# Designed miniproteins, single chains, continued (3), part 51

Each design is a single chain, and the fold is of that chain. pLDDT is the mean over its residues in the fold that is shown.

## One batch from the design tools (miniprotein)

Design m9859
Fold by ESMFold2-Fast:
Structure m9859 (fold): chain A 87 residues (1-87)
Amino acid sequence: MKEIVEKGALLAELGEIYRARAEAGDEEAKKKAEEYYKKAEELGKKEEEAKKELESIRKTRKSMQEKREEFERAARELGEAAKRVAE
C-alpha cells in the first residue's frame, strides 16, 4: 500500500512540474503533464477503492473484537460469581 501511494504521489508531482512548464509555453511538457496526471488519477482511484475496502474490513474487525471483549468480560464475571456462590 505505501509503495503504491508513494508512486501515485510521485506521478502527481511530475504532472504538476510538467503542467507548470506547459503554462510557461512548453508544448512538449503539456503532453507529458496530461500523461502523468492520467496515470496518477488511475492509481488514485485504485488506492481509494483499496482504502475503502480496508476501512470496511477494519470496522468489521473492531466490531468483532469489541463483541469478543464483551463476551470475555461477561464470562469472567460469570466465573467470579460462580466461585462466590460455590464457596
Scores: mean pLDDT 68

Design m9860
Fold by ESMFold2-Fast:
Structure m9860 (fold): chain A 55 residues (1-55)
Amino acid sequence: SPREAELAAVNEASARAQAETAALRAANPDLPREELVAHTLATMNRILDELLAEL
């Protein structure tokens, strides 16, 4: 169903955003928390928009 596809997209975007954020933190261990949070939210929104556009 469309709802199941949207939920799958949210879960996928969350997982990929977490992986990218973990990599960013590992590469930049002194990055301020505020910048890390902002990057995570922007990354999540970007990936989610891309996945939803394919539905």
Scores: mean pLDDT 82

Design m9861
Fold by ESMFold2-Fast:
Structure m9861 (fold): chain A 76 residues (1-76)
Amino acid sequence: EERERRLEEARRILEEYFTNLIKGAVDYVIARRLLKEGKISPEEVEEILKKADSYFEKANALAPEADRALREIFRE
């Protein structure tokens, strides 16, 4: 019961960690593409990049817990 709960929690932490990494990466790709196509201003790109950075900051804050979660799943 407790082990099952810990594994479920580990999976949730990893899901949140990777979801934030993916969202940040997608925003970076979109911002670069739109700037290249001349469809948005540099100021609009800066706002998208700030949003991407916020996702990366959330992932970075979760990194110690994500590392522990990976070790919990793959070591046992």
Scores: mean pLDDT 80

Design m9862
Fold by ESMFold2-Fast:
Structure m9862 (fold): chain A 81 residues (1-81)
Amino acid sequence: MNKELAESYRRFAERIPTMSPEDAVLSLRILLGVIKASFKNSPIGPQLVQLAQEALDAAEKGDLEAASQKIREMADLIEKS
């Protein structure tokens, strides 16, 4: 289950630089909400929320490559858990 979720987030990360900035910000806001809900009771939850927030902050600044990298780091953390 964690591997499939991590692979889904890696696919999302690869798509972020190809999105419009508006679509990237919207998608990352949705993801941040999902991470907060899904990992609320997980030991890695706070780290995942931080990475998702950093990705959103980067996208809001127009840095879609930085946003993509933060989502890849989040996927790696999920896969190792």
Scores: mean pLDDT 86

Design m9863
Fold by ESMFold2-Fast:
Structure m9863 (fold): chain A 90 residues (1-90)
Amino acid sequence: SMKEKLEKEAENDRKAAEELMKELSEMINENLAKAGLEPLPEAKSLEEAKENYDRAVELGVATQKQVSLLVAAALLEIGAEINEELAEKL
């Protein structure tokens, strides 16, 4: 029972991380398109999304600051949603 709960929670956490990395990859591809460069391949996994991020930084089409700001914004949205769920449970 507890093993099944931990496995499901780990899977949900992985899916949430994949969604965040997908949004990051989409932002980077938009920046590439604005610069007239070819888009990075679509990420099929969290690892591929990270590779796309690293590649965009290597290509100079994304700055660490821009990526950090996007990640911070996505984390704030998740934090706000968690706070609303916690408020409803109280």
Scores: mean pLDDT 60

Design m9864
Fold by ESMFold2-Fast:
Structure m9864 (fold): chain A 102 residues (1-102)
Amino acid sequence: GAEETGRAAAEAAGEAGARGAAAADRQGAIAAETATGVAAIAAGAGAAAGDAEGAGELGEKAAREGAEGAAADPRADEKGREAAREAGEAAAEGAREAREAG
């Protein structure tokens, strides 16, 4: 259902943020693109399910928590942390769009 689809999208968005930090400069662009794709999926899932608000809230929360966890990773350099923040922002924006699309 809507909640399950939104949760899956939110989890993927959080993971994209974490990958951004861990990937550092080498894969930061890939992580950011992945986060953007997941955010778009969250928006589509929310709209299709008619529970855009719930999906959006879960996605935004997961994206922020994932980005914060990744940014706190002592193994991530400055570029990796910046990539994680950008990935988290893209995922949060997609989650917000999921709320607005309903």
Scores: mean pLDDT 57

Design m9865
Fold by ESMFold2-Fast:
Structure m9865 (fold): chain A 68 residues (1-68)
Amino acid sequence: GAAEARAKAVEYARRAREAEAAGDWETASQYTRLAGEYAGKALGGEGGRVATALGEQEARDILARARS
């Protein structure tokens, strides 16, 4: 349900922050994408699609910063 998806989004966002702090950009990017996906599932509708797209964009941005 939406509550379970929200809990997963929060957990993946936390793991993404921990990975960024550790310099593990690949793991941070992966968890950021998953956090956005689950936030999208929790919100539903248009807001859910936007949350998913923003998560994917932030995941790409994390990898781009690591490559510079």
Scores: mean pLDDT 83

Design m9866
Fold by ESMFold2-Fast:
Structure m9866 (fold): chain A 90 residues (1-90)
Amino acid sequence: MYSENPLAREALELLTEASVYIMGATVLLRYTPDIDEETRRRIEELIRRAAELEDEAARALEEGKYEEAVRLAREALRLAREALRLAKEA
């Protein structure tokens, strides 16, 4: 079902990429003690918001709302990429 719909496939590909960036940011945040508390809180907030959007996109996919799933997945990826960027630059 999911793999047969182009929008569902796009949403899944975007969610997979977002998960990779969330994991990268989470690992860097865990193993970089020199990140100042304010920057750490900003990265944690971006990870939290990205994860919430991933959950919303997954629900949209389950409900057959494929355009909404793509939109939510794109926003999740955007926030996840920003979290990883901040973690790398810290």
Scores: mean pLDDT 86

Design m9867
Fold by ESMFold2-Fast:
Formats: sequence, C-alpha cells, structure tokens
Structure m9867 (fold): chain A 105 residues (1-105)
Amino acid sequence: EEEERRKSLEDLRKVAKNATPEQGEAAAQALAGFRDWLESGVFEPDEFEVEIVILLAEIALNGGASKEQLEVIKRTLRLVKERTGNPELKARIDELIAKIDEKLK
C-alpha cells in the first residue's frame, strides 16, 4: 500500500509534466468530485490526498483546462489548503494558485 501510494504519486508527476488535453479534462473532473466530497462530508484530507489534489490540479493546468475549470480548481485548492495542517503542502498550493492566476490573465 505505501509502495503503491508512492508509485501513484510518481506516475501523476510524470503525467503532470506532459499532460494531454484529455488528461487535463479527466483531472478537472476528478477534482470536481473531490470538491463536492470535501464540501459535503466530514472528510479531512491526509497528506497523500492533498498531494493527489495538487498533482491533479497541475495536470489540469498543464493539459489546458478552460478558464471556468481553472476557477473551480482554485476553489478546490483553497478548500484543501484550509483543511491541511502541513505548511509545505500549503506553500505548494499557494504556488499552484499563483500559476493558475497567471494562466487566467
């Protein structure tokens, strides 16, 4: 399980570097589901789940997600940032939001 989690993160990092439009769309859809779950549940994301959200957001951004999708992704990132206690993950989320803001100009 720990090895499988690490491999999943490595695979997502590879996808994020060279994301296709299809992969970007899939990542945006996955993040919409994550946001709905975070908003409606008693769910607090662990560090692995926060890493997945960050990587999915990078895949969506690099895959050319629409401006409307990027605004929704920013909202999801802010929600995850509020619920994580890890300062390094908070900093990575802030950096990613800044990259999205540059793309939205």
Scores: mean pLDDT 80

Design m9869
Fold by ESMFold2-Fast:
Structure m9869 (fold): chain A 72 residues (1-72)
Amino acid sequence: MGRELAEEAVELLREAAASEDPEEALELIRRAEELVRRAVEAFLAAGREEEARAILERALAAAKEAAEALLA
């Protein structure tokens, strides 16, 4: 479950980076943030700190790419 939520979040961030509409991109980023939070919380609750960290790092990398695309 948590891994699938993080995967959806990364996909939303990639869509945000490809979006030509800043309002759409912002909404996608907000949705991705909620999914990442839920995924990380789920793994931490299960004692899976390594998986929680890996997912967070992957999501942060995707978010950085999306932000750089919007600023370019």
Scores: mean pLDDT 75

Design m9870
Fold by ESMFold2-Fast:
Structure m9870 (fold): chain A 68 residues (1-68)
Amino acid sequence: MSPGEKLYHEYMEKFAKIAKEKNVSKELIDEAMRRFLQLARRYAEGQISLEEFEAGLEEILKEVEKKA
């Protein structure tokens, strides 16, 4: 797996855990998933660095945790 694929997988697993454990709303899950996918596309297209990608993934996860 590329470093970006590994990061995406790790954050998706963390997100799934939080969503299940905290009964996160469907609306918040849908919003977060759209943001994750947009960020992954930007990284795949070379628009952002690996460091920016990781920071973006972490920000989305923190936002979900705060709103849950």
Scores: mean pLDDT 82

Design m9871
Fold by ESMFold2-Fast:
Formats: structure tokens, sequence, C-alpha cells
Structure m9871 (fold): chain A 90 residues (1-90)
């Protein structure tokens, strides 16, 4: 479910040591998209983009791996998105 995806992403961000204020901003963004009818995959993509914008490539990568484990994206989609993030960081 969308709520399960949001809760798991938030839990992952806490484990990675993101500040509470940034976790709440991310949660708010994900919940707003969910209210607009966004799919779980669209919510994951928004979370990855938000974390990349913060310079947290480690967190963005962790979200992509989580999405793959949840079956929301394929291994190939996860690798492709990770490669794009790393290219733009270089």
Amino acid sequence: SVDEVIDKVVELMRKLGLPDEEIERLRATMRELAAQGATPEQIVNAAVAHLYGLGRLDAAEAVLRFAQEMGLITPEQAEDRLAVLREHAA
C-alpha cells in the first residue's frame, strides 16, 4: 500500500540519520502526492529526487534498493536510476 511505502521510507531515513525536519518534509511531500492519487512507484521516484536534491546519494540509493525489494521497481530499473543519479553527481 502507499501508506506502507511511506512509513518504510521514513523508517529507512531515520536509520540513515536524516534530521527529523528533513524526514518530516519528505513525509509531507509523499503524503501530498498520495492524496493526489500518485502510485507507489511515483512516490518512490519523488522520494529519490528529494533525497538527491539534498545531496544524500546514500539515502536515494537505499530507497531504490528498498523499492526493488518491495517489488515496486525491477532490478534493471533500480540500476538504471542509480546510474543516472551517479552520473549527475559527477
Scores: mean pLDDT 82

Design m9873
Fold by ESMFold2-Fast:
Formats: sequence, C-alpha cells, structure tokens
Structure m9873 (fold): chain A 120 residues (1-120)
Amino acid sequence: RVLGRCELIRRVKKAGLDKYSGESVANWVCLAKWESNYGKRTIGGSYGLLQIIPAWANVFGGVDTAKCLSKRLGTPGYSADFSCSETSFKRLVKTIAKFLKSDNWAKKYCPGMQAEVDAC
C-alpha cells in the first residue's frame, strides 16, 4: 500500500521513468515524496502516487491516465481494471518530466535523495 523508499526507487528504475524521460531517478522519487509522501496521502482531487490533478488527467486522457501511472508504479487504491499500454505510459512519463526539468526537484525539495538512490 505505502511504498518503502528503496522499493519505490527500484520500481521507478524498473518502469523506466528515468530512461523514458531523461530525468533522474532521484527527481522522480522526490516528486512522489513531495506529492503523496510515497502514496500515504491524497490531496483534494489529485490521483495516485504523483498526485495528478484533474486538469493534468484530462490533458493525458482522463482519470484512467492517472490510474495507468499508479498501476505501473504499484500504488494501491484503484479498484477498477485499467489497461495501460507501453506507448501511453511512455508519453505520460515524458509529459510529466517536462514539469520536472524546469525545477531542480531533488536538490530543491529532497536534499540527500541522490545518496539514498545510490544506497539502494
């Protein structure tokens, strides 16, 4: 249900978020920590581990897009079956990464996150 830090790091690497986006594993893990504390919370109207707001979900193909990302990262909370294609997932990751590249997320919000990634 709640992901441990090293478990999330391994899932981010396995899902290819760094490979498909060019953004570091540390930036993706930091985003997950900042947005949902590794899936421990939701903020009004936001969905899943990366707290995709309804406006972002609509841009990416609706609520099912947020479910796709959460399913690939193994976040619990979606009871409906959802098909998540490789192509849709890659497009999602690249689009979200455009928001990360304008901010140095890991350095700004998660000091030491790169060392934690390297330790896992």
Scores: mean pLDDT 58

Design m9874
Fold by ESMFold2-Fast:
Parts: sequence; structure tokens; C-alpha cells
Structure m9874 (fold): chain A 107 residues (1-107)
Amino acid sequence: MSEIELAKEILEEIEKEPSALPFREPVDVSRLPDWLKVIPNPLSLSEIREMIENGEIKSLEEFKEAFLQMIANVRKFFPSDDPLKSLADAVEKKFEELVEEAKKKLA
């Protein structure tokens, strides 16, 4: 299995997690008008999927970088008491577990 096939498998498993629901689609800028002022590289799971499909993400490491940037954006923008930060922590933990399992499948 290629690194890109593993990245797609990881992304599909993450998309099934309840904690991932707020991160599936791009942030609605009409509801958060300051989003683009604070976040120079907005990312969602759907945008990361498009980057994999169009060849912008070429390796498991590039996939990991894009995913962690999405998590970092949430931590930067939302206040410390926001439940989205707890969901970001949960989805990041699941992501790291899936990445480690994927590395064991690489020859």
C-alpha cells in the first residue's frame, strides 16, 4: 500500500469520529468574519482530501503536516474554554494512533 493510500485510509477513519464533525467542512466565514484575519492557511478535512486527490499532498508526512496545521488553526483562533479545543485534542489523538499503525504497514 502506498503512503497516499494510507493517508486516504486514515482520513476516512478520522471522518467517522464524532469529535471530527466540526472539522469536516471549511469554516463558514459569514459566521466567523475574523477567521481569515487570524488564520493564513485555513484547512478542513474536506480540503485536505482535495489536496490528496489533486497531488498537493504526496506523502504521509505532508498529510500529517496539513492535518496538524488544521488542529493548530483551531487552537489559535478559538478561546481556551471553547469545546472545539477539546474536540481538536480528541481528533489529534486518534490521528496520531492511526498514523503510527500506518507506519507499521509501510515496507
Scores: mean pLDDT 82

Design m9875
Fold by ESMFold2-Fast:
Structure m9875 (fold): chain A 56 residues (1-56)
Amino acid sequence: MEKALERFKELAKKDPEALIALAEEVEERAKGVKLSPQAQKELDALKAVAEEEKKK
């Protein structure tokens, strides 16, 4: 999870639009799918980074 969070932050610095699009795409795909606890944590981390970029 720590590694995934850092990777998402680096992507946000290089291409914030791509990160936001990725977060929206993953969230849409997750709707109606039972996520594992690990997948849910990764999705939450991705959404947190995307939300922070959207505020800028």
Scores: mean pLDDT 74

Design m9876
Fold by ESMFold2-Fast:
Structure m9876 (fold): chain A 65 residues (1-65)
Amino acid sequence: KVKEEIEKVLKELEKEHGAPPNDTLVELVERLIEEIGYEGLKKVQNSEDEELGKKAAEILEELRE
């Protein structure tokens, strides 16, 4: 669920902009966190899907820093 939402957001941004700008990505991820929760994103980072786990880690890293 969280896994699908992260993938969906990144895929939509890539489709519409060719490459999502950092500001837009952060804004959408903030909304995603409010809906699913920060802990949800952290759990996806530990998923068995390496590619999605990497994307979740990148999003968390951008928010942390």
Scores: mean pLDDT 59

Design m9877
Fold by ESMFold2-Fast:
Structure m9877 (fold): chain A 62 residues (1-62)
Amino acid sequence: MDPEELDREVREALAEIYVAIGNLDLEKGDYDGAIESYRKAIEIVPDHEGARKALEEAEKKK
């Protein structure tokens, strides 16, 4: 397997984990925690649509 493709898959998986953590924080009303988690997902995958959309929604709720 191509090393670049492996790195991409690992980064996408990590970004998904941070998005899931952020979603749990939002359900608890922890908007600061949610924003931090979504930002980490975006740092790992800058073009991750789910993380970017979730970050915008969390910031609007704060």
Scores: mean pLDDT 79

Design m9878
Fold by ESMFold2-Fast:
Structure m9878 (fold): chain A 94 residues (1-94)
Amino acid sequence: APLPPATPQVLKDYEIDLKEFPKEEWNELAVKVLEKYGDTPELQEVIKKARENLEKFKEKYKDVDPNDRKLVNIEIASALNAVGLAFLAAQLKA
């Protein structure tokens, strides 16, 4: 599923390119969202849940056969969409 409208281009690019997972770039995005759009408890909870999903991905990826890679990509998409939703929530409060 595509990211919601008004999501930054970087998050849209991650939605398009889910075949490879830029784990380090995700951390940079989370920091930028918190710094620019507000460090609120609600936004912190969404970022925390997205981070937990990414840690599950790290563990599962080592044990996943190529045939199951689609399941891993779904978890990545879920984590990235959580960051996108947090960004939109911050924009609506501004």
Scores: mean pLDDT 52

Design m9879
Fold by ESMFold2-Fast:
Order: C-alpha cells, then sequence, then structure tokens
Structure m9879 (fold): chain A 98 residues (1-98)
C-alpha cells in the first residue's frame, strides 16, 4: 500500500541520517587523533628549540597553540553535525513508529 511505501521511505531516511551522523563522529575522532599527535610533536620541537633560541621556541609554541585551536574547532564542528543528523534520524524514526 501507499502507507507501507511512505513508512519504508521514513525508515530508509532515518538509517541514512544515522549513518551520516556516524561518519561525522568518525571524522571527529580521526581529526582528534591526528591533531593530538601534531600538537605533541610541536611541543617537543618547541622545548628542544628553546634550548638553542628562546625566540625560535616561542614561534613553535605559537604554532602548537594554533594547531590545538584549529583541530579542537574542527572536532567541535564535526560533533555538532553528528548531533544534528542524530536528531533528524530520531525524528524520522519516531514518525516511522506511528
Amino acid sequence: SEEERKKKELLREAILKDAEAGLYRMSAASYKIAGKSKVEELKKKAEEAKKKSEEEGKKLEEERKKVLEEYEKKVREYLEKAEEYERKAKELLEEYKK
């Protein structure tokens, strides 16, 4: 029936939105892992550079702070997108259950 077709479409859309939310959560996790690694590398470079030049050490520390802020911002943006798509999936699933 037409009602069964519409119900199947709601379930399909709910599954697709939930899957897309999962992809955003995976992107956030990947960005966090890569960002943490780069921040730790820059921290070690800054500490070593500071022993030879305080100015060079400060430049690397500023670069570390920028990398930290940038990946934290990207992680936050991806998590916000995940929550948006999870909400849409939940709304579609509630319509399907009616």
Scores: mean pLDDT 88

Design m9880
Fold by ESMFold2-Fast:
Structure m9880 (fold): chain A 71 residues (1-71)
Amino acid sequence: DEKLREAAELVEKAEKALKEKNYEEAIRYARKAYELAPESGAGKAALEIIAEAEEALGNLEEAEKYREKAE
């Protein structure tokens, strides 16, 4: 499925941005991945990336929200 492939590629970009401490960029890529395939493994990974990036930015309430949604 083309959407699943694109979501996986966006998750990879989000993970790279997260590793480089480009937290806003990581959130942008992860949001796009979630929009493409919300019920997939890539969608779950995207929510986890958003949570980690939000926590790194000091947005603890948003981070908890996305961690709960990933479950």
Scores: mean pLDDT 87

Design m9881
Fold by ESMFold2-Fast:
Structure m9881 (fold): chain A 76 residues (1-76)
Amino acid sequence: MKISEEEFENEVKIALAEIYLALAKKDMQKGNYEEAIESARKALELAQSADPTNPDAQRLIEEAKKLIEEAEKKLK
């Protein structure tokens, strides 16, 4: 099995996006809405820079956008 440099970079970006999204969800539960937005924005940037055909990247983009919107509503 041969993993290309680009394929490896995409896997790392998706894994990091998952970690940041999980952190954002925990911050939301704690009422740390500003920290949740910061972490979710990092997840969004990482997922958007990954392979756009990857279903995990697409899911992470949608979840991060939704979390940012929900957190921003709590701060307004």
Scores: mean pLDDT 82

Design m9882
Fold by ESMFold2-Fast:
Structure m9882 (fold): chain A 75 residues (1-75)
Amino acid sequence: KIEENIKRAEQHVERLRAAGKEEAADYLRQAIENVKKGDIKGAIENVKKALELAPDDPYVREAVLAIGEAINAKK
């Protein structure tokens, strides 16, 4: 379940890179690595940075949702 959420987040990060939004993509990539390491605080901080850069971007919002689901790991 966590692996599926991480894969979805990684896909959205690649879409952001393809769209030229490399800075937001890099913060989200760092958030994914933080989730993989169990660093939930670091993951939240990097997600916040990506949202500050592109708050209305659908790929950023979808990646944030997938990362949040991976963090919660309850489903």
Scores: mean pLDDT 78

Design m9883
Fold by ESMFold2-Fast:
Structure m9883 (fold): chain A 67 residues (1-67)
Amino acid sequence: SELEEGVREAEERIKRDPTDAEAWAYLAVLLRLLGEDEKAEEYLRKARELDPDSPQVASAEATEVEP
């Protein structure tokens, strides 16, 4: 599935470079789509710490809908 492929890609990027903020942000988006909101928030926070002005981090936050 697309979500499983994306998780695999993001995890591989993080394994190669754990400071890849885009990979952390992408993984956070995928986890949110899988319903793992708490994990997604943790990983999004990690991405923001690594690169607070990343367009990928901004895009990940834009997919966050608060009720």
Scores: mean pLDDT 74

Design m9884
Fold by ESMFold2-Fast:
Parts: C-alpha cells; sequence; structure tokens
Structure m9884 (fold): chain A 68 residues (1-68)
C-alpha cells in the first residue's frame, strides 16, 4: 500500500545519498543529483508518490551516466 511505497521511496533516497558520499562526482553532477533528491523528498512529503518516484529515478539516471 501507500505506507509501504513511502518507506521504499525513503529507503531509495537514503541509498542515493549514501552513494553520493562515496562517489567523486563533478560539482555539476553532484548538484543535479542533490536537486533531484530534494524534489523527490518534497513530493513524498506531499504524498505525491508518482512524482517522488519520478525524481528518484532522475537521480539514479544521473548517477548511472556519471559512472559510465
Amino acid sequence: GDAERREELREGIRRIEETLAKLDLSEEQRNAVEEAIRRAREALERGDLETAEKHLREAQNVLVRAVT
């Protein structure tokens, strides 16, 4: 349900933040991931799970592109 999905999204955000701490990214790449995570957190706070998931995916895509 929604509660389980919210917890999964919070865990996803936490994992991205942990990954950011370990990666040597450019300032531009780091700022892009941080902005996407901020938007995901804001959407999650509003209960907009679809928008939160979209921004979490954006953060993941920036990380994938940064390491490939």
Scores: mean pLDDT 83

Design m9885
Fold by ESMFold2-Fast:
Structure m9885 (fold): chain A 86 residues (1-86)
Amino acid sequence: SLQAKSAEYLDRILNAESEEELEEALAEFSTWLLKQGVPAADVRALMGAIRDAYRAHFGKPDQRQAIADAVDAAVAAHPQLAPYFY
């Protein structure tokens, strides 16, 4: 499912231990979303939100929740993302 694939990318992002691993995971996630027909502006907003949450909460126990909150906020602002998470 679309949701399962997004969950796989989010899990990979959460397990990223370096900036290089984060950017690789974000690049693959964005490429997949663009291939599904998601507008570039919506994909950029989502990737930016995830990147910011990851960096702000790196090494903290709340990182998973912070990324989940960032995704929810991005989906609320960019409803075309909703089928990939809900």
Scores: mean pLDDT 88

Design m9886
Fold by ESMFold2-Fast:
Structure m9886 (fold): chain A 66 residues (1-66)
Amino acid sequence: MIEVVATGLSEEGARAVEQVALDSGGVAEIKPGEGYEVIATGLDASGATAAALVAIGDGGEARVSG
């Protein structure tokens, strides 16, 4: 079980990270702020990598833990 915390996202980027997490069979919570934050849990290695890359591509940051 892998977790990804993505921060500094646009609204579109947060939605994209959420969709990747859901497609991996995980769950995601979006938190609005000065940038959007997504906490994604229950990911496999492929889903965690995809979520992190989407976050970075949106100009945000991603922290992966398992």
Scores: mean pLDDT 84

Design m9887
Fold by ESMFold2-Fast:
Structure m9887 (fold): chain A 82 residues (1-82)
Amino acid sequence: MLSEEEKTKIETAFRLYDLDGDGTLSRAEFTALLSDPGVRKALGINPADEDIDALFAAADRDGDGTIDLDEFLALVAGLRAA
């Protein structure tokens, strides 16, 4: 499970890429975030580029076409465990 410090780092990355400030990530923002080498290093994740669309679909638990912070935290936790 993620520590509070790890959650804070993930939340900071999420908010940095939430350019509209709506509390969700669009597919474009999500792809940009996961493609950033600095973010990958800071979050301790290394997803395959080919999997990003599948990861977006898996993280979108609400089916609203966006990823909220809770969905993003669950995704990063899963990627770090892999």
Scores: mean pLDDT 74

Design m9888
Fold by ESMFold2-Fast:
Structure m9888 (fold): chain A 77 residues (1-77)
Amino acid sequence: MEENIKKGREYLDKGLEAFKAGNYEEAVKYFEQAAELLPEDSPLRRAAYYLMAHAYEKLGDTEKAEEWRKKADAIPL
């Protein structure tokens, strides 16, 4: 799991850079890849889900934003 967690953090960082640049579509892709690599019950996966929700809000996709917030809330802490 060490390699996957390392890659997951790298994708989170890339997603955050894309998000700050206003490239929300690219940010979603990076956050999605990060979430897949991070453990299911981890705070990092939870963070990736919240970041995906925020990026979808910026894209105007309110329903997807709500879905990802709900997924994030299901991960404890």
Scores: mean pLDDT 82

Design m9889
Fold by ESMFold2-Fast:
Structure m9889 (fold): chain A 103 residues (1-103)
Amino acid sequence: MDKQLQAAVDKNKDSTDAEKLLATGIHLNLLGKGEEAIEMLEKAIELAGKETAVSLTELAKAYYLEGKYEEAIEYAKKALELDPNNSLAKEILEKAEEELKKK
């Protein structure tokens, strides 16, 4: 795990800036800390007062990391409603659907 990413998280996790909390959630996703990423991303959305394709895509990724594939699909689909060309949201949707099809 990257110490620099964790230091950035620790510095910004109490921020009242929606953009900094979104970046913190993205860093947590990169660290594989999906549960903590969900918390930061939900705070970012609340502070921004709106859902964006980026924030919904990162929520989908965080749920995917936690093995919550049904929630990952839901948020990825919402992200694609806002931005149909979002390649990361498409990738998460496909991967989460593949995981559900394995059983």
Scores: mean pLDDT 83

Design m9890
Fold by ESMFold2-Fast:
Structure m9890 (fold): chain A 86 residues (1-86)
Amino acid sequence: SLEEAIRAVREALELVKKTDLPEEYKQEIINALQEAIRHLEAGDVEGARAALTKALEIMLKNPKVSDEVREALLRALDLVGRALEE
């Protein structure tokens, strides 16, 4: 559901905020996740998927990203993908 997708993105956002990643890099990921939340709240599931993909690409460039953070983002992408099929 759309509500589950929004919750998953918010959970990923909170996990990113708690990381010790470099501030500039962290802020870039936070901005992309916040963009995804705005798209989901507007019902733009395709725009949300694009924003989450951007966040994932930024995140995967840093080897310090934990599996927990990566799994949270992948869960958000899965839930957004399911909402897009509805």
Scores: mean pLDDT 79

Design m9891
Fold by ESMFold2-Fast:
Structure m9891 (fold): chain A 99 residues (1-99)
Amino acid sequence: MTEAERRIAELERRVAELQKKIDEAISNKDVDGLKEAVREAARVVSEATRLANDPSLTPEQKARADRIAAEASELMRKAVEELKKITGKTPVIGGVEKA
């Protein structure tokens, strides 16, 4: 197996683990767990996007890296939406009058 294949397989594994962590955090209403999941998803998206732009990759490997980035982006969106549901309020810009 090439180094690129190993990196793709590792990212695919990280996406699967991320899905499990998000599902557990949602079930537990774990705000900190969801925040960490968003951070990990962002890292996976960045790594998969950089890998997809590697000129040494085959078209198949690039397609797999692009799919990983898309899946991680969707998981990040899911975690952010659940954070909004748990916190119940959209952030207000410019300071709130409650001060």
Scores: mean pLDDT 79

Design m9892
Fold by ESMFold2-Fast:
Structure m9892 (fold): chain A 69 residues (1-69)
Amino acid sequence: MKKKIEELKKKAEEYRDKATAFENGLVAARHGHLADGTQAHADQVVANIEALRDSYKKKADEYEKEAEK
């Protein structure tokens, strides 16, 4: 059991790290120097990155819940 819990915690951490990487990318995109794009296009790019960030956060939370059982 302990080995399986440790593996679930590692997966949770990996997905959380990915979510954090996308969050850092969002900070850069929101302060954006997208010089050649319209604001509407920039907003679409930000929304797509937010969706990916949220997806990875959800996976991390799911693995953390599994590890706590």
Scores: mean pLDDT 72

Design m9893
Fold by ESMFold2-Fast:
Structure m9893 (fold): chain A 60 residues (1-60)
Amino acid sequence: SKLAEHEAIVKRDLEEFEKTTKEKYEAGELTEEQVKELKKMIEESLKNVVEPHREAIKAA
């Protein structure tokens, strides 16, 4: 139950962060390189933090 709630919060916050990042890029506040780095961090968070955390709890 707590894991599912945590996943929902993380996904929501990451979606908002991605939207804000795109808006700032379109406004010229961020470079293309900065957007790529932020996108990579988001993908790594979903793959390396959320999924392994979920699997670790299943294995425990």
Scores: mean pLDDT 68

